Designed miniproteins, single chains, continued (3). Designs and how they scored, part 66

Each design is a single chain, and the fold is of that chain. pLDDT is the mean over its residues in the fold that is shown.

## One batch from the design tools (miniprotein)

Design m10423
Fold by ESMFold2-Fast:
Structure m10423 (fold): chain A 55 residues (1-55)
Amino acid sequence: GAKEAGKKAYEAALEKLKEGDEEGALRASTQVLKDIAGELGGKVAVHEAKLELEK
């Protein structure tokens, strides 16, 4: 469902953000959600991942 897709996208975004690749984070999350949902979900997942890394 949408929550599972969001979790996968969020985890993919976190992985890339830890590597310092913000563009890759957006691409990875959007790719995961493209197969399941819309492009907006990818942007939301990256935003949430950034908030996690700000701590």
Scores: mean pLDDT 69

Design m10424
Fold by ESMFold2-Fast:
Structure m10424 (fold): chain A 86 residues (1-86)
Amino acid sequence: REEADRLLYVSPEVLEALHKAIRAADQNNVEEVRKYVEKLVEAAPEHEGALTLLQILAGIAKADPKTSPEVVEVLREGAAEAERRL
């Protein structure tokens, strides 16, 4: 719990972007997914958790048959780009 509270305090942008990315992915809204994935990628060099969360989200989306291939690809590319920026 304290670990989650520290992450929330130190990385509020990351948690907000993640929440909105998840919601957009559930709606198969490719434009909104791109927007919030880009925010997570930009945060990754300063917030290590952003890369981990983006990788988890990409994995979940790939495993979910309801997620469009376009959304899966945006999340996969975002995770790869976040890794390149570390």
Scores: mean pLDDT 75

Design m10425
Fold by ESMFold2-Fast:
Structure m10425 (fold): chain A 94 residues (1-94)
Amino acid sequence: DPVRERALRNRERLLEELREEIENTDDPRRRKLLEYLIFGYENNDEEVLYLAAIALLALESLRAGGSVTQAEVDELFAQTEKAYEEFLEKLRNE
């Protein structure tokens, strides 16, 4: 599948870009969400990956003065942290 092969090549570059963004980020919440996003990719956890991505998009919308509220960002961040902790508990049982 050419789409899958392209996605795998793009995954390596995306992970490199995400790690660089962590080093260049002054916002501790954004840094933590980027760390969750990388964790989701590296551990194939679709829930953590999805929630971290949505939370990052919401945070960027809030920072740009978009329609997303601080309360919505806080809720998405909390959901991402919960999913991450649940996945870590699952890994501890292996």
Scores: mean pLDDT 79

Design m10427
Fold by ESMFold2-Fast:
Order: structure tokens, then sequence, then C-alpha cells
Structure m10427 (fold): chain A 55 residues (1-55)
């Protein structure tokens, strides 16, 4: 999760929104599978929602 979240942040910084969205979606899927609901997961979800709303 942390690695995928960092990868998503890196793609956002590079302006690669599609890649960022994919990385955040993967992080969210792993979090759901593990039953995680941490601050990191919530931040990832907020980022994903914002990126999707901009498309």
Amino acid sequence: ITTLNNLGNTYEALGKLDEAIKAYQEAGKIAKKLGLDSETVKETEKRLILLLSKQ
C-alpha cells in the first residue's frame, strides 16, 4: 500500500494522472482485501476521488 501510494503521488507530480489513478486504485483494492481503514487509506481515497472528478 505505502509503495503504491507513493507511486501514485509521484505520477501526480509528473502530471501522469491516469497512472496515478491506477496506482491509487490498486492501493485501495489491497486495503479493502486486508480490511484496512487507516489515515493513509482515507487520504488515498480522497486523492482518487479528486482525480476522477477532474476527468
Scores: mean pLDDT 72

Design m10428
Fold by ESMFold2-Fast:
Order: structure tokens, then sequence, then C-alpha cells
Structure m10428 (fold): chain A 83 residues (1-83)
């Protein structure tokens, strides 16, 4: 798995940069969601569908989002195993 190998080879500094990029993308998605809710206040389902589609597109196109999502899932699995 290329993505897993890349994640395992990352330094703490590289991981911090990935986290910062993901945080910036998440902030942009939240700002877009707020603007969509303002434009379509009577269509919250449409706003959620558009926001989810935007997030899915970012996950498909952005390697930092892919690395962060994999890391998040691995950490969640580790926490579940510890409980």
Amino acid sequence: DELLAELEAMTPEELARVEAEVEAIEKKLEEAREKLLEAYPDKPQLVEDITEAMRTLELSLNRAMQLAELRRRLEAARRAAAE
C-alpha cells in the first residue's frame, strides 16, 4: 500500500504539515458550508449533500487529506483495541 508506506515513512514535522494542510481544508469546507446555508436556508439537506460531495472530492484529489484520513482511522482502531 503506497499510502500506508508514505505515512509510515513520514517524520513528525511532515505529519504536522499534513495536519496543518488538512486543518486549512476543513476550515475552507466549513466556511463553504456556512455560505451555502446562508444562500439556501430552506434546503439544509442540499447543503449537507454539497458539503459531503466537496469533502469526498478533496479526499479523492488531495494526498494530505488521504494520509490524514488513513492516520485517523488507524488511531481510531488503536483506541478501540485499547478499550
Scores: mean pLDDT 79

Design m10429
Fold by ESMFold2-Fast:
Order: sequence, then C-alpha cells, then structure tokens
Structure m10429 (fold): chain A 96 residues (1-96)
Amino acid sequence: EEEAAELAELLKSKDPEVRREAAERLEELIREDPSLLRYALVPLLSSDDPEVRTFAAELLGRVARYLSEEQREELRAFALTHPDPAVSAALLAGLA
C-alpha cells in the first residue's frame, strides 16, 4: 500500500519519464494485487489536473484485465457518475 501510494504521487510529476516509470511499476503491483487500485489510481481520477486524470484512466484501462467482474462493475459505475466526460469515456473504453 505504501509503495503504491508513493508511485501514485509520482504520476502527478511534470516529468513524463518519471510518470512512465511510476506507471510501469504500479501496473506490476496491481497485477499482483488488484485491490491496490483503490488506494493508487481511483483517487487520481478526481485530480484537479486533467492530464493526471486522463493518465490514471488510461492506466486503469490497461490493468482492467487483472480485475474481477465485481471490481470492473464498480469502476463502470464510477465512470458513469464522474463529472469529467473525458475520464468517463477513457474508463468505459478500457473496461469494454
């Protein structure tokens, strides 16, 4: 959880290389324990930075295949209620 939270914070970096490396490591951790997405990626979908929100939504789409049907359904419900249409579209596309 601590490592996942630290990596999620690095996803807010203005350096694209830092964001990419953090995303790759976080994807590995979520593949081993999908429950970590609740602590790492879902909070970033509510970020004030549209770039961070879109990046988190795209990463969630990539890790969706490691999620249970229940977790995917929860994310679809979240996407449908999210105020940013771009985030909703990215999440729904990844969950299809």
Scores: mean pLDDT 75

Design m10430
Fold by ESMFold2-Fast:
Structure m10430 (fold): chain A 94 residues (1-94)
Amino acid sequence: SVMSQMTSLMVQTGQQVTQVRRQRQQGQVSQQQAQQQVRQHVDDFMSQVNQLMSVSSQSDRDRMRGMTSRFVTNVSNDFDMPDYGQQVLRQVAA
């Protein structure tokens, strides 16, 4: 199902973001490098979410928008990029 694909995508992207956070906490990457890597992962995530939304029912799109909004807001705040998060979410708004 589309929602199963959305859940898998969130898990995969969440794992990528978690790895970047661990690298930052261990001093393996700078904050700027971590922000750049997370932006790339979130941009790829959004591209895939938009593809899923294009073939989804209105109810599934509304649910995916809610899931995406919470995910992107939490990630962007975690990496001190709230403006980036707001920009990404505006692109998903109908």
Scores: mean pLDDT 88

Design m10431
Fold by ESMFold2-Fast:
Structure m10431 (fold): chain A 65 residues (1-65)
Amino acid sequence: SELIEEASRLAREGYRLVQEGRPEEALRLFEEAARLLTEAGHPVAGMWARREGREAVEEYLRSQE
């Protein structure tokens, strides 16, 4: 599915943005990836993508303290 492939690409870019210190942009990409997974008929996968993306951002922010 093109939607699943795009969601995977966005999630990968989101993790890169976290590593580059751009958490707000990363959160937007994780949210878009979750939206695309839901559109592809995988709402549970979308929920997990959103959760794991948020956890990655929270872990990054904790490491900056």
Scores: mean pLDDT 86

Design m10432
Fold by ESMFold2-Fast:
Structure m10432 (fold): chain A 58 residues (1-58)
Amino acid sequence: MEEVIEEAVREAKEEGSVVKEVEIDGKKVRVTATVLGDKVVVEIENLETGERETVVLP
């Protein structure tokens, strides 16, 4: 999980935003990272349940 978030943050800082679909512990998740001002907003969505978690990083 953390490695995918770190890579998404890196790519979002280069491109402004990134969307990645990955499999973690047998679950398909979508990681979206978007640069907003001085922060990066990361959304993690479980594609099977629709559950979404949001993390804001400096």
Scores: mean pLDDT 78

Design m10433
Fold by ESMFold2-Fast:
Structure m10433 (fold): chain A 65 residues (1-65)
Amino acid sequence: MEETRERLLALIDSGKVEEAKRFAQEAVERGELTDEDIEYLRKLATFSRDPRIREGARAAVEAVR
């Protein structure tokens, strides 16, 4: 679970938005992203100082809704 979140964050940090969306969907399907991980991404989408991280986190959260 923690390793899955770190991989997703690496994709977001790299600006690979479409890959991050796909990875998040597959990780949720596998049960490897918890509600706590999704809440962490929501916080990044709202409060991160880096616009790239905010956009990637927002896209990942939208993809798993």
Scores: mean pLDDT 80

Design m10434
Fold by ESMFold2-Fast:
Structure m10434 (fold): chain A 63 residues (1-63)
Amino acid sequence: SEADEYVKKGEEAFEKGDYESAVEYYEKAAELYKAQGDMEKALEADINAGIVRLVAAVEKVFK
């Protein structure tokens, strides 16, 4: 599905250190899962976006 494709893009962006792109892709995946009624996958995508935001914040402070 399109939502699963955005999860994959988020994973690839995160692995490359592209945290802004990773957050955007996970948030898009969450929106698509919500539209499909898949609340479990939507929550997982939102959690992953939150984790990426925390990692980015820590790296910004501690270099």
Scores: mean pLDDT 86

Design m10435
Fold by ESMFold2-Fast:
Structure m10435 (fold): chain A 80 residues (1-80)
Amino acid sequence: AKVTITIDKSSASDEKAEEIANYIKLILTENLKLEVKIEKTKDKITITIKSSDLEFAKELAKQIKEYLESEGIKVEVKVE
């Protein structure tokens, strides 16, 4: 399974968006041992996560989306 999270920088400061993206990457790589790719542009940050467990990937995507939305960040999440 593949989870793609797109953070819209227009809904938050660039500093806040970068800090939150780096925090998410740290949790996913260090605590959950997941394969994570981050791509940054001036307008958005894209986080791609690979997992062999589709149900875990769906739950993870939901939790990350809820967290980012609670921080006032506009986010789009896709699970494939």
Scores: mean pLDDT 79

Design m10436
Fold by ESMFold2-Fast:
Structure m10436 (fold): chain A 91 residues (1-91)
Amino acid sequence: IQELLLQLEALAPTLTPEQRRLLMQVQASIGMAELVEAVFGDSEEGKEKVKKLLEEAIEYLEKALELTTDPEVKKLLEELKKALEEKKKEV
C-alpha cells in the first residue's frame, strides 16, 4: 500500500487538480486508518474504525478512476483499490 502511494505521489505532477485532490483524500484516509490501528490495536472499536476509513479510501479511489484516462495511473489506482479491499477483508 505505501509503495503504491509513493508511486502515485511521483505521478502527481501529471494529474489534474481534481485527481490530485482525490489522491490526497485517499492518502489521508489510509494514514488515518494506520494511526487508528496503531492507537487502538486489535480492539473491536479499532477494527470498525479502520474498516470505515478503508471504505472511504476505496470510494475516493473509485472517483479518481472515473476521472483517469492515463493507463499507468489507472493501473496503479486499480492495484491500490485491490490492496485496500484485501486489507478490509482481513480486519
Scores: mean pLDDT 77

Design m10437
Fold by ESMFold2-Fast:
Structure m10437 (fold): chain A 75 residues (1-75)
Amino acid sequence: DPNDAEAWYNRGLEAWRAGRFEEAVEYFEKAFELAPTSEVGKKAAELAGILLALLGRDERARELGKKLKSYFPTP
């Protein structure tokens, strides 16, 4: 189901394992967009942030971090 956040998260994991890091980011961002307040959405956003940092996409990583923090503020 293309609207299933968990399915997009799993696609992201498969892309990451295959070394397709930019595709993995897109899949994880899609999972977060579909379910931003869920545990799977949170995990997807965290993994996307890690990959964006590895790829040197600093601005996208910052914007994603702001969105993630707005849904999961500390403390």
Scores: mean pLDDT 80

Design m10438
Fold by ESMFold2-Fast:
Structure m10438 (fold): chain A 55 residues (1-55)
Amino acid sequence: KEKVLEELKKLSEAINNGDEKAKKEAIENIAKEAGISPEEVIEYLNNSDWEAVIK
């Protein structure tokens, strides 16, 4: 759970910086820690206020 929060913060930074490679790596790391696919992570992020949680 703590690793997922760390990767979500990295994802937020990558999005703000326009770093597509870092964004992809963070999504893959979240998927690995959560035991779901990268596609499922993307769907979750598109449908949730996750940035408000990690702010």
Scores: mean pLDDT 74

Design m10439
Fold by ESMFold2-Fast:
Structure m10439 (fold): chain A 74 residues (1-74)
Amino acid sequence: MMDTPITQELVELTKELLKPKLSDEDFALVSEILNRLLGQSVRTVLEEISKRLSDEDFLIVSESIFEAVQKLLE
């Protein structure tokens, strides 16, 4: 899970899952981080997000990334 690479498909699915859950500002911030860190691990993305979002929004984002990874492994 944590060593899963961030692919374009993972970014797109994560954005779809987050769109109804985050504010427009936090959604834009997370979208920028995901696009910037393409090819990096999920761990690297979560570390960057944890520095820039509230604990509550970080939990929402981390759960959505893990859900997206799980769906793409099906």
Scores: mean pLDDT 83

Design m10440
Fold by ESMFold2-Fast:
Structure m10440 (fold): chain A 55 residues (1-55)
Amino acid sequence: MEELLKKAQEVLDKAVELMKKIRKDPNPSKEDIEEYKKAVEEFAKLFRALRERLA
C-alpha cells in the first residue's frame, strides 16, 4: 500500500514537470508528449490499484 502511494506521487510529480516543459515549449517534441501520456497512463493504473485495495 505505502509503496503504491509513493510510486503514484513520483509518477504524478513527473507528469506535472513534463506538462510544464511542454507548455513552455512552443514546439514540444514527440518524445516529451509520449512521456507525458505514459506517465498519465501509469498514474491511472496505480490509482485503480489503490481503489481496489481501499474498496
Scores: mean pLDDT 77

Design m10441
Fold by ESMFold2-Fast:
Structure m10441 (fold): chain A 80 residues (1-80)
Amino acid sequence: SVLDRLKELVTEIAERFSKGEEIPAELLEGFNAALTELVAQSPDPVALLRELKDIFLSKVKPEYREEFEAYFDLLIRRVA
């Protein structure tokens, strides 16, 4: 499903970022496109973004958690 694909993409992005790897533009574009589509079609976009936030924060190194927590909280506020 699109949701399962988003969970895979968010995991890959978090892991690459934690390793100090460059995130390919195509991966970010694919993630943003799928996220936009799924949020628009979701009956509960806030719950969806919270789930993606939890997955991302579980995979990134502790030093990046505060920055990305703030980023996801901003996204959640935009769709709430």
Scores: mean pLDDT 79

Design m10442
Fold by ESMFold2-Fast:
Structure m10442 (fold): chain A 67 residues (1-67)
Amino acid sequence: ISEEQAEKLKERLIEAGISEEKATALAEEAKEKGAVGALQYAFENLSQEELQKFVEALEEILREAKE
């Protein structure tokens, strides 16, 4: 994903209640390794509630990117 998309993802995760540290790590994983890498990180490091928020935020970003 782009740097702009990663920044939007980070912002949405923070607004959803995920810590800035975790949101930053997820955005960096998404930039470096794509959505699959970010999902792997999320699965290993997030609670079930946080994982759901991450998936929702990622889906929003990917939907916006298609326009």
Scores: mean pLDDT 78

Design m10443
Fold by ESMFold2-Fast:
Structure m10443 (fold): chain A 57 residues (1-57)
Amino acid sequence: GAETRRKLEEVGRLLGVSPAAVREVTRRTGLSAEELLEMARTMSPEELQRFLVGLIT
């Protein structure tokens, strides 16, 4: 839905990655877009991006 799309866009903006990459992480880890958004607010963008890359590579 629109809410999920908005959250994925926001996480992608904070991480410097595409919303599609964020969606792939949620699929692989079972974390929701909302949980990733909370992590993005807690972690630095660089730390969260490194975590994200580690999960999909």
Scores: mean pLDDT 72

Design m10444
Fold by ESMFold2-Fast:
Structure m10444 (fold): chain A 58 residues (1-58)
Amino acid sequence: DVAFLEAMRAAALPPVQAAREAAKHSTPDEADRILGQGNAEAVRNARRVAEELGAPPF
């Protein structure tokens, strides 16, 4: 559906994917900083939908 597609698009954005990769090797505080430096709305939407789908936090 539309919400799922929007989340997939947000997750596919280069800043979000780079943040996810960096977050795997970072402290929680550093991961949050990296994620916040991207498109804040796209990151927030991707996190929200990932949580709704039962995915681990990123």
Scores: mean pLDDT 58

Design m10445
Fold by ESMFold2-Fast:
Structure m10445 (fold): chain A 96 residues (1-96)
Amino acid sequence: MLSEEEKEFMERLREIAKKYDVELSDEDIISMLALAIAYGIDKQTVLDALEFVLETYKGKLPVEEIVKLALELAMGIEKDEELKKKFEEYLKKKKE
């Protein structure tokens, strides 16, 4: 059984995706939660990364690629230096 904090994080992921007319599968959401826990990634950073990717690509990417890119940005392992800089600017604007 999931904790209330884990349930809240999963629900917030769904709500962010829904704002951009994207449906995340239960498997995608569970994978994002599992990776955040396994690698000690801040849950808010994962949420911000997902919203940034959805905002930036406006539905141009498959859901699998959106999830992967959001996780790579949240982990700080993204290889695209320009995308990294845009995400850092996005976080500065949010002050989160």
Scores: mean pLDDT 79

Design m10446
Fold by ESMFold2-Fast:
Structure m10446 (fold): chain A 91 residues (1-91)
Amino acid sequence: SPAKEAMREVIIVHSGFSLLYMEVEIKKRYKTMTPEDVEKLRKRLEELRKEGERAIEKAREAGVPEEEIERLREEFERTARRTEELLEELE
């Protein structure tokens, strides 16, 4: 169904390898990262935030309950914020 497909997209963006791998990569490479590496990761994080928000909007339009939408948005935002904090520590 469109609602299930949209929710799958949200889950892939939020809990997919992209965000988790980025966090792991930052933690492993924090001592060797250049300013250019940090900027590249900031851009990727911003792109993932936009993709997540678009996926959430599609899920809402597809009729997914608002309570479920809000739960996923909060989980996504917490993960994105944690990644942003790690990037700030590299400056």
Scores: mean pLDDT 71

Design m10447
Fold by ESMFold2-Fast:
Structure m10447 (fold): chain A 60 residues (1-60)
Amino acid sequence: MKVSREAAVKALEEAVRTFGPEMAWRAAKVMVTAGLVSEEEAEEALREALERNGQPEPEP
């Protein structure tokens, strides 16, 4: 059963925030292997998650 794109993005965003980008990348591969998302969908979700957890914005 496939998960929604938003669910995949949120899971990877949390993984980046908690464990860092390396673990999020591994989580994305696990999702593809488990058939939860396609390889393309996982790559897109990981990219969006990394962008959401990018460099902290400079203080205003």
Scores: mean pLDDT 72

Design m10448
Fold by ESMFold2-Fast:
Structure m10448 (fold): chain A 68 residues (1-68)
Amino acid sequence: AAEHGREAVRIAEEAGLSEETIELIEKAIVAALLGNDAIARKYLEKALAKIEDEEVRRRIEELMEKAM
């Protein structure tokens, strides 16, 4: 779970995503680890909306689903 979230952040950093987008991904990971699935999903949706690259978006979404 936590490992998949860390990998999602790494992909976001390597893809050159904004600090704001990376922060939203990190907030989604923290919420998921605390069992707050609704909050985790809300932050994830906000992050995905800011990602223009369809392949990067899909990879991050898949990893975050495994982190939850």
Scores: mean pLDDT 81

Design m10450
Fold by ESMFold2-Fast:
Structure m10450 (fold): chain A 101 residues (1-101)
Amino acid sequence: MAPALTPEERAALDSLPPEQQKIVNKGLKEAGEILQDAIDSNATPEQILEAARKAAEIVRKAMDEAASRLTDPEQQEAVRRAGEKIAEGILLTGEVIAKNR
């Protein structure tokens, strides 16, 4: 349901230095835990949408922080675009789950 990453965006994420990779992985883990906790707690549609918004914001912030530490402008933009697509996917997932509650 998330927009597909381009080969360039995927390559940019795969080639991240270890420090930036830790930032991204931590953000993705925190975002996933927030959304999953809302799902598992049988949260209301409104609570699921709020969890999805918080998760999307965490992903955007993590990707922006990782990108800001890169020296290659093309890789920075690719990482930011990947973050935006992942965030959109989280929001869409939240909407689908909320609609089915």
Scores: mean pLDDT 82

Design m10451
Fold by ESMFold2-Fast:
Structure m10451 (fold): chain A 59 residues (1-59)
Amino acid sequence: MKEKQAQEYLEKAAEYTLARDFDKAAEYIKKAAELGGIPVSVASDRVGDLVEERRRAAE
């Protein structure tokens, strides 16, 4: 199921964003968008939501 792999890439992108590795985050956002058949802007927004969820769960 390609949707599961796309979600996995979005989670990795969120992890790299929190680690401040924006180059790797952008790479995984692009891979998730290509695999999920969605625009990069939509994938980027979803990663932003995941980052905010993780930040608010921690602090």
Scores: mean pLDDT 79

Design m10452
Fold by ESMFold2-Fast:
Order: structure tokens, then C-alpha cells, then sequence
Structure m10452 (fold): chain A 56 residues (1-56)
């Protein structure tokens, strides 16, 4: 969780090329989080996971 927050803050304050790299890292962390949540039965997490997979 702390890592995702840090990446979001850094991405918001970065130039576009650096934002792309940070977005890739953020996407990976979010995918892992939503996978765990979806496995616990979180329907919203499952929907977010589908969206993230489409953006890959």
C-alpha cells in the first residue's frame, strides 16, 4: 500500500516520459493488490483487475 501511494504521488509530479515508467510500476503493484482482493471475493477488485489487464 505505501509503495502504491508513493508511486502515485511521484507520477503526479513527474514529466510525461518518467510518468510512463512510474505508471508501469504502479500498474504492476495495483494488479497484485487487486488479484489478492479479487481472490477474497471483492467484486470491485475483480472489475479493476480486468481494466488493468486490458491496459497491458
Amino acid sequence: MGEIRRLQEEMANSEPPKKAELLKRLRAEMTRLYEARAAQGDARAAKMLEILRELE
Scores: mean pLDDT 73

Design m10453
Fold by ESMFold2-Fast:
Structure m10453 (fold): chain A 68 residues (1-68)
Amino acid sequence: SVADTLEKIKEELSKDPRIKAELIGDKTLVIETTLPVTKQIGLALRLIGDYPDLNVKVEGNTIIITGK
């Protein structure tokens, strides 16, 4: 399910102390980072490639992932 996929992404990314990932309900994952812009863009592109059934948006230092 979308919720199971988002929980897995949260667990994987939370291993980096520069990343804070929070689930909002069962369809939205909000990722706040202290990563440099270039690394944040790289992370967002990787997420888009790995999870084509999810919508990925970047707003400043935040990446927002939602179910389609």
Scores: mean pLDDT 84

Design m10454
Fold by ESMFold2-Fast:
Structure m10454 (fold): chain A 55 residues (1-55)
Amino acid sequence: SELVEKANELTLEVLKAEEAGDEEKAEEALKKLLELAKEAGNEVAAKEIEEELKK
């Protein structure tokens, strides 16, 4: 699925940004993941991402 592939790419982007210490880039990727989860109607994933953004 297109949405699953996009989600996987964004997840890798978050991990790479965090490893590099780029908090802004990690937050941007997480926000994009949240948008995708909401678009897909995945409430569980959306809630998990929101908790990550709260840190």
Scores: mean pLDDT 78

Design m10455
Fold by ESMFold2-Fast:
Structure m10455 (fold): chain A 70 residues (1-70)
Amino acid sequence: SIEEFEKLLQEQLKRDEASMTPEQLAKQKEINQEILAYYRELSKDKSPKETLVESLKLRTEQMAKLLREG
């Protein structure tokens, strides 16, 4: 569910809090909100499996960009 996906993103953010700057955490929170919005939109037309896979692909791309810019 979207609630479970949101919980996973929140748990990852909490783990990263110990090693990231406030600026990096703010960027990750922004990415997480974008991915949750994307998940909600995809879930209207796509299967749960397709929604999860596409959302994870986008998150991977966004996190890779964050790490390259950091």
Scores: mean pLDDT 80

Design m10456
Fold by ESMFold2-Fast:
Structure m10456 (fold): chain A 72 residues (1-72)
Amino acid sequence: MELSEEERKNLKEVVELLNKRQEEEEKKMKELDEEERKELEKKAVEEFRELAKLLKEKGTLTPEERLELLKK
């Protein structure tokens, strides 16, 4: 079946709208990922500080202490 000139124009407009929608969704996902990343980084820094403090006092971490930190 041959597509009419009108149908081709409509398809092109639909494709452009879909591309624009994808760009907007990608921007939203990037912002959400940045907030989640910031939260994860804050948690990692806090855990690292706690680990550094424990290492300074005891000189080594037990396997049980490592598992408990990973569960959090």
Scores: mean pLDDT 65

Design m10457
Fold by ESMFold2-Fast:
Structure m10457 (fold): chain A 57 residues (1-57)
Amino acid sequence: YSLEEILELFKKILKENNGVISKEQMKEFALKVAGLEPPNDLEIEATIEQLKRLLES
């Protein structure tokens, strides 16, 4: 996935969940996007923060 595709998918998930996404849902999203390698909790939180910052901007 490109960064643009990742951002659009994240935005769609947020909208479908009324702007609230659980850490567990984000973990599943990150695993799907990253492929077979599971991200750690810090990476998941960093990804959520980065995507939220991009959406706020």
Scores: mean pLDDT 68

Design m10458
Fold by ESMFold2-Fast:
Structure m10458 (fold): chain A 56 residues (1-56)
Amino acid sequence: NAMAQAEADEHLRKAVEYIKEGKVKEAIEHLQRARDLAGISPEEVAKRVKELLEKE
């Protein structure tokens, strides 16, 4: 589902922003939502977060 993937990507992006701000609780909430929406493993979420951090 393309919409679910787009929502998951937005939550991953917000999670990276919260990580950069030191807002760990908010980051975790967005990571969990992204995982649920995309149906991806915690390991895949970690890889995506790493890619976003390395890009920015």
Scores: mean pLDDT 75

Design m10459
Fold by ESMFold2-Fast:
Structure m10459 (fold): chain A 65 residues (1-65)
Amino acid sequence: SDEELLEKGRELLESLKRLEEQVGRDRAIQLAHRDTGIPRALLEEALENPTDELLLEIGRVYAAA
């Protein structure tokens, strides 16, 4: 469901923010892209402006991996 996909997107964003604090933005995006296949541009936008629409899209890509 969209609700479950949105939850996955939010969970990934929280993990990405924690990685950013520890290793910096570029490295956090590189690691997240490697591990999930989510396009780097979507990860960057999620850190800058996390909308529900964007997080839902991230959740869809993540669930398909």
Scores: mean pLDDT 86

Design m10460
Fold by ESMFold2-Fast:
Structure m10460 (fold): chain A 56 residues (1-56)
Amino acid sequence: SALGTAFELVGEAIKAGLPPEKITAELIRELLEKAGVASEFSDAQLRSIARLAGGR
């Protein structure tokens, strides 16, 4: 569920006009902190999510 929330938040940010190159581990952490689930993820996991979301 936490991983699903992460991809949902990233998808909504992209729909709102966020370019893929702005999708960093730091941005994902900020979105997850706002949603109350940031503690579920390590920095390595956030980097993997950013890569999967098209952040190169």
Scores: mean pLDDT 76

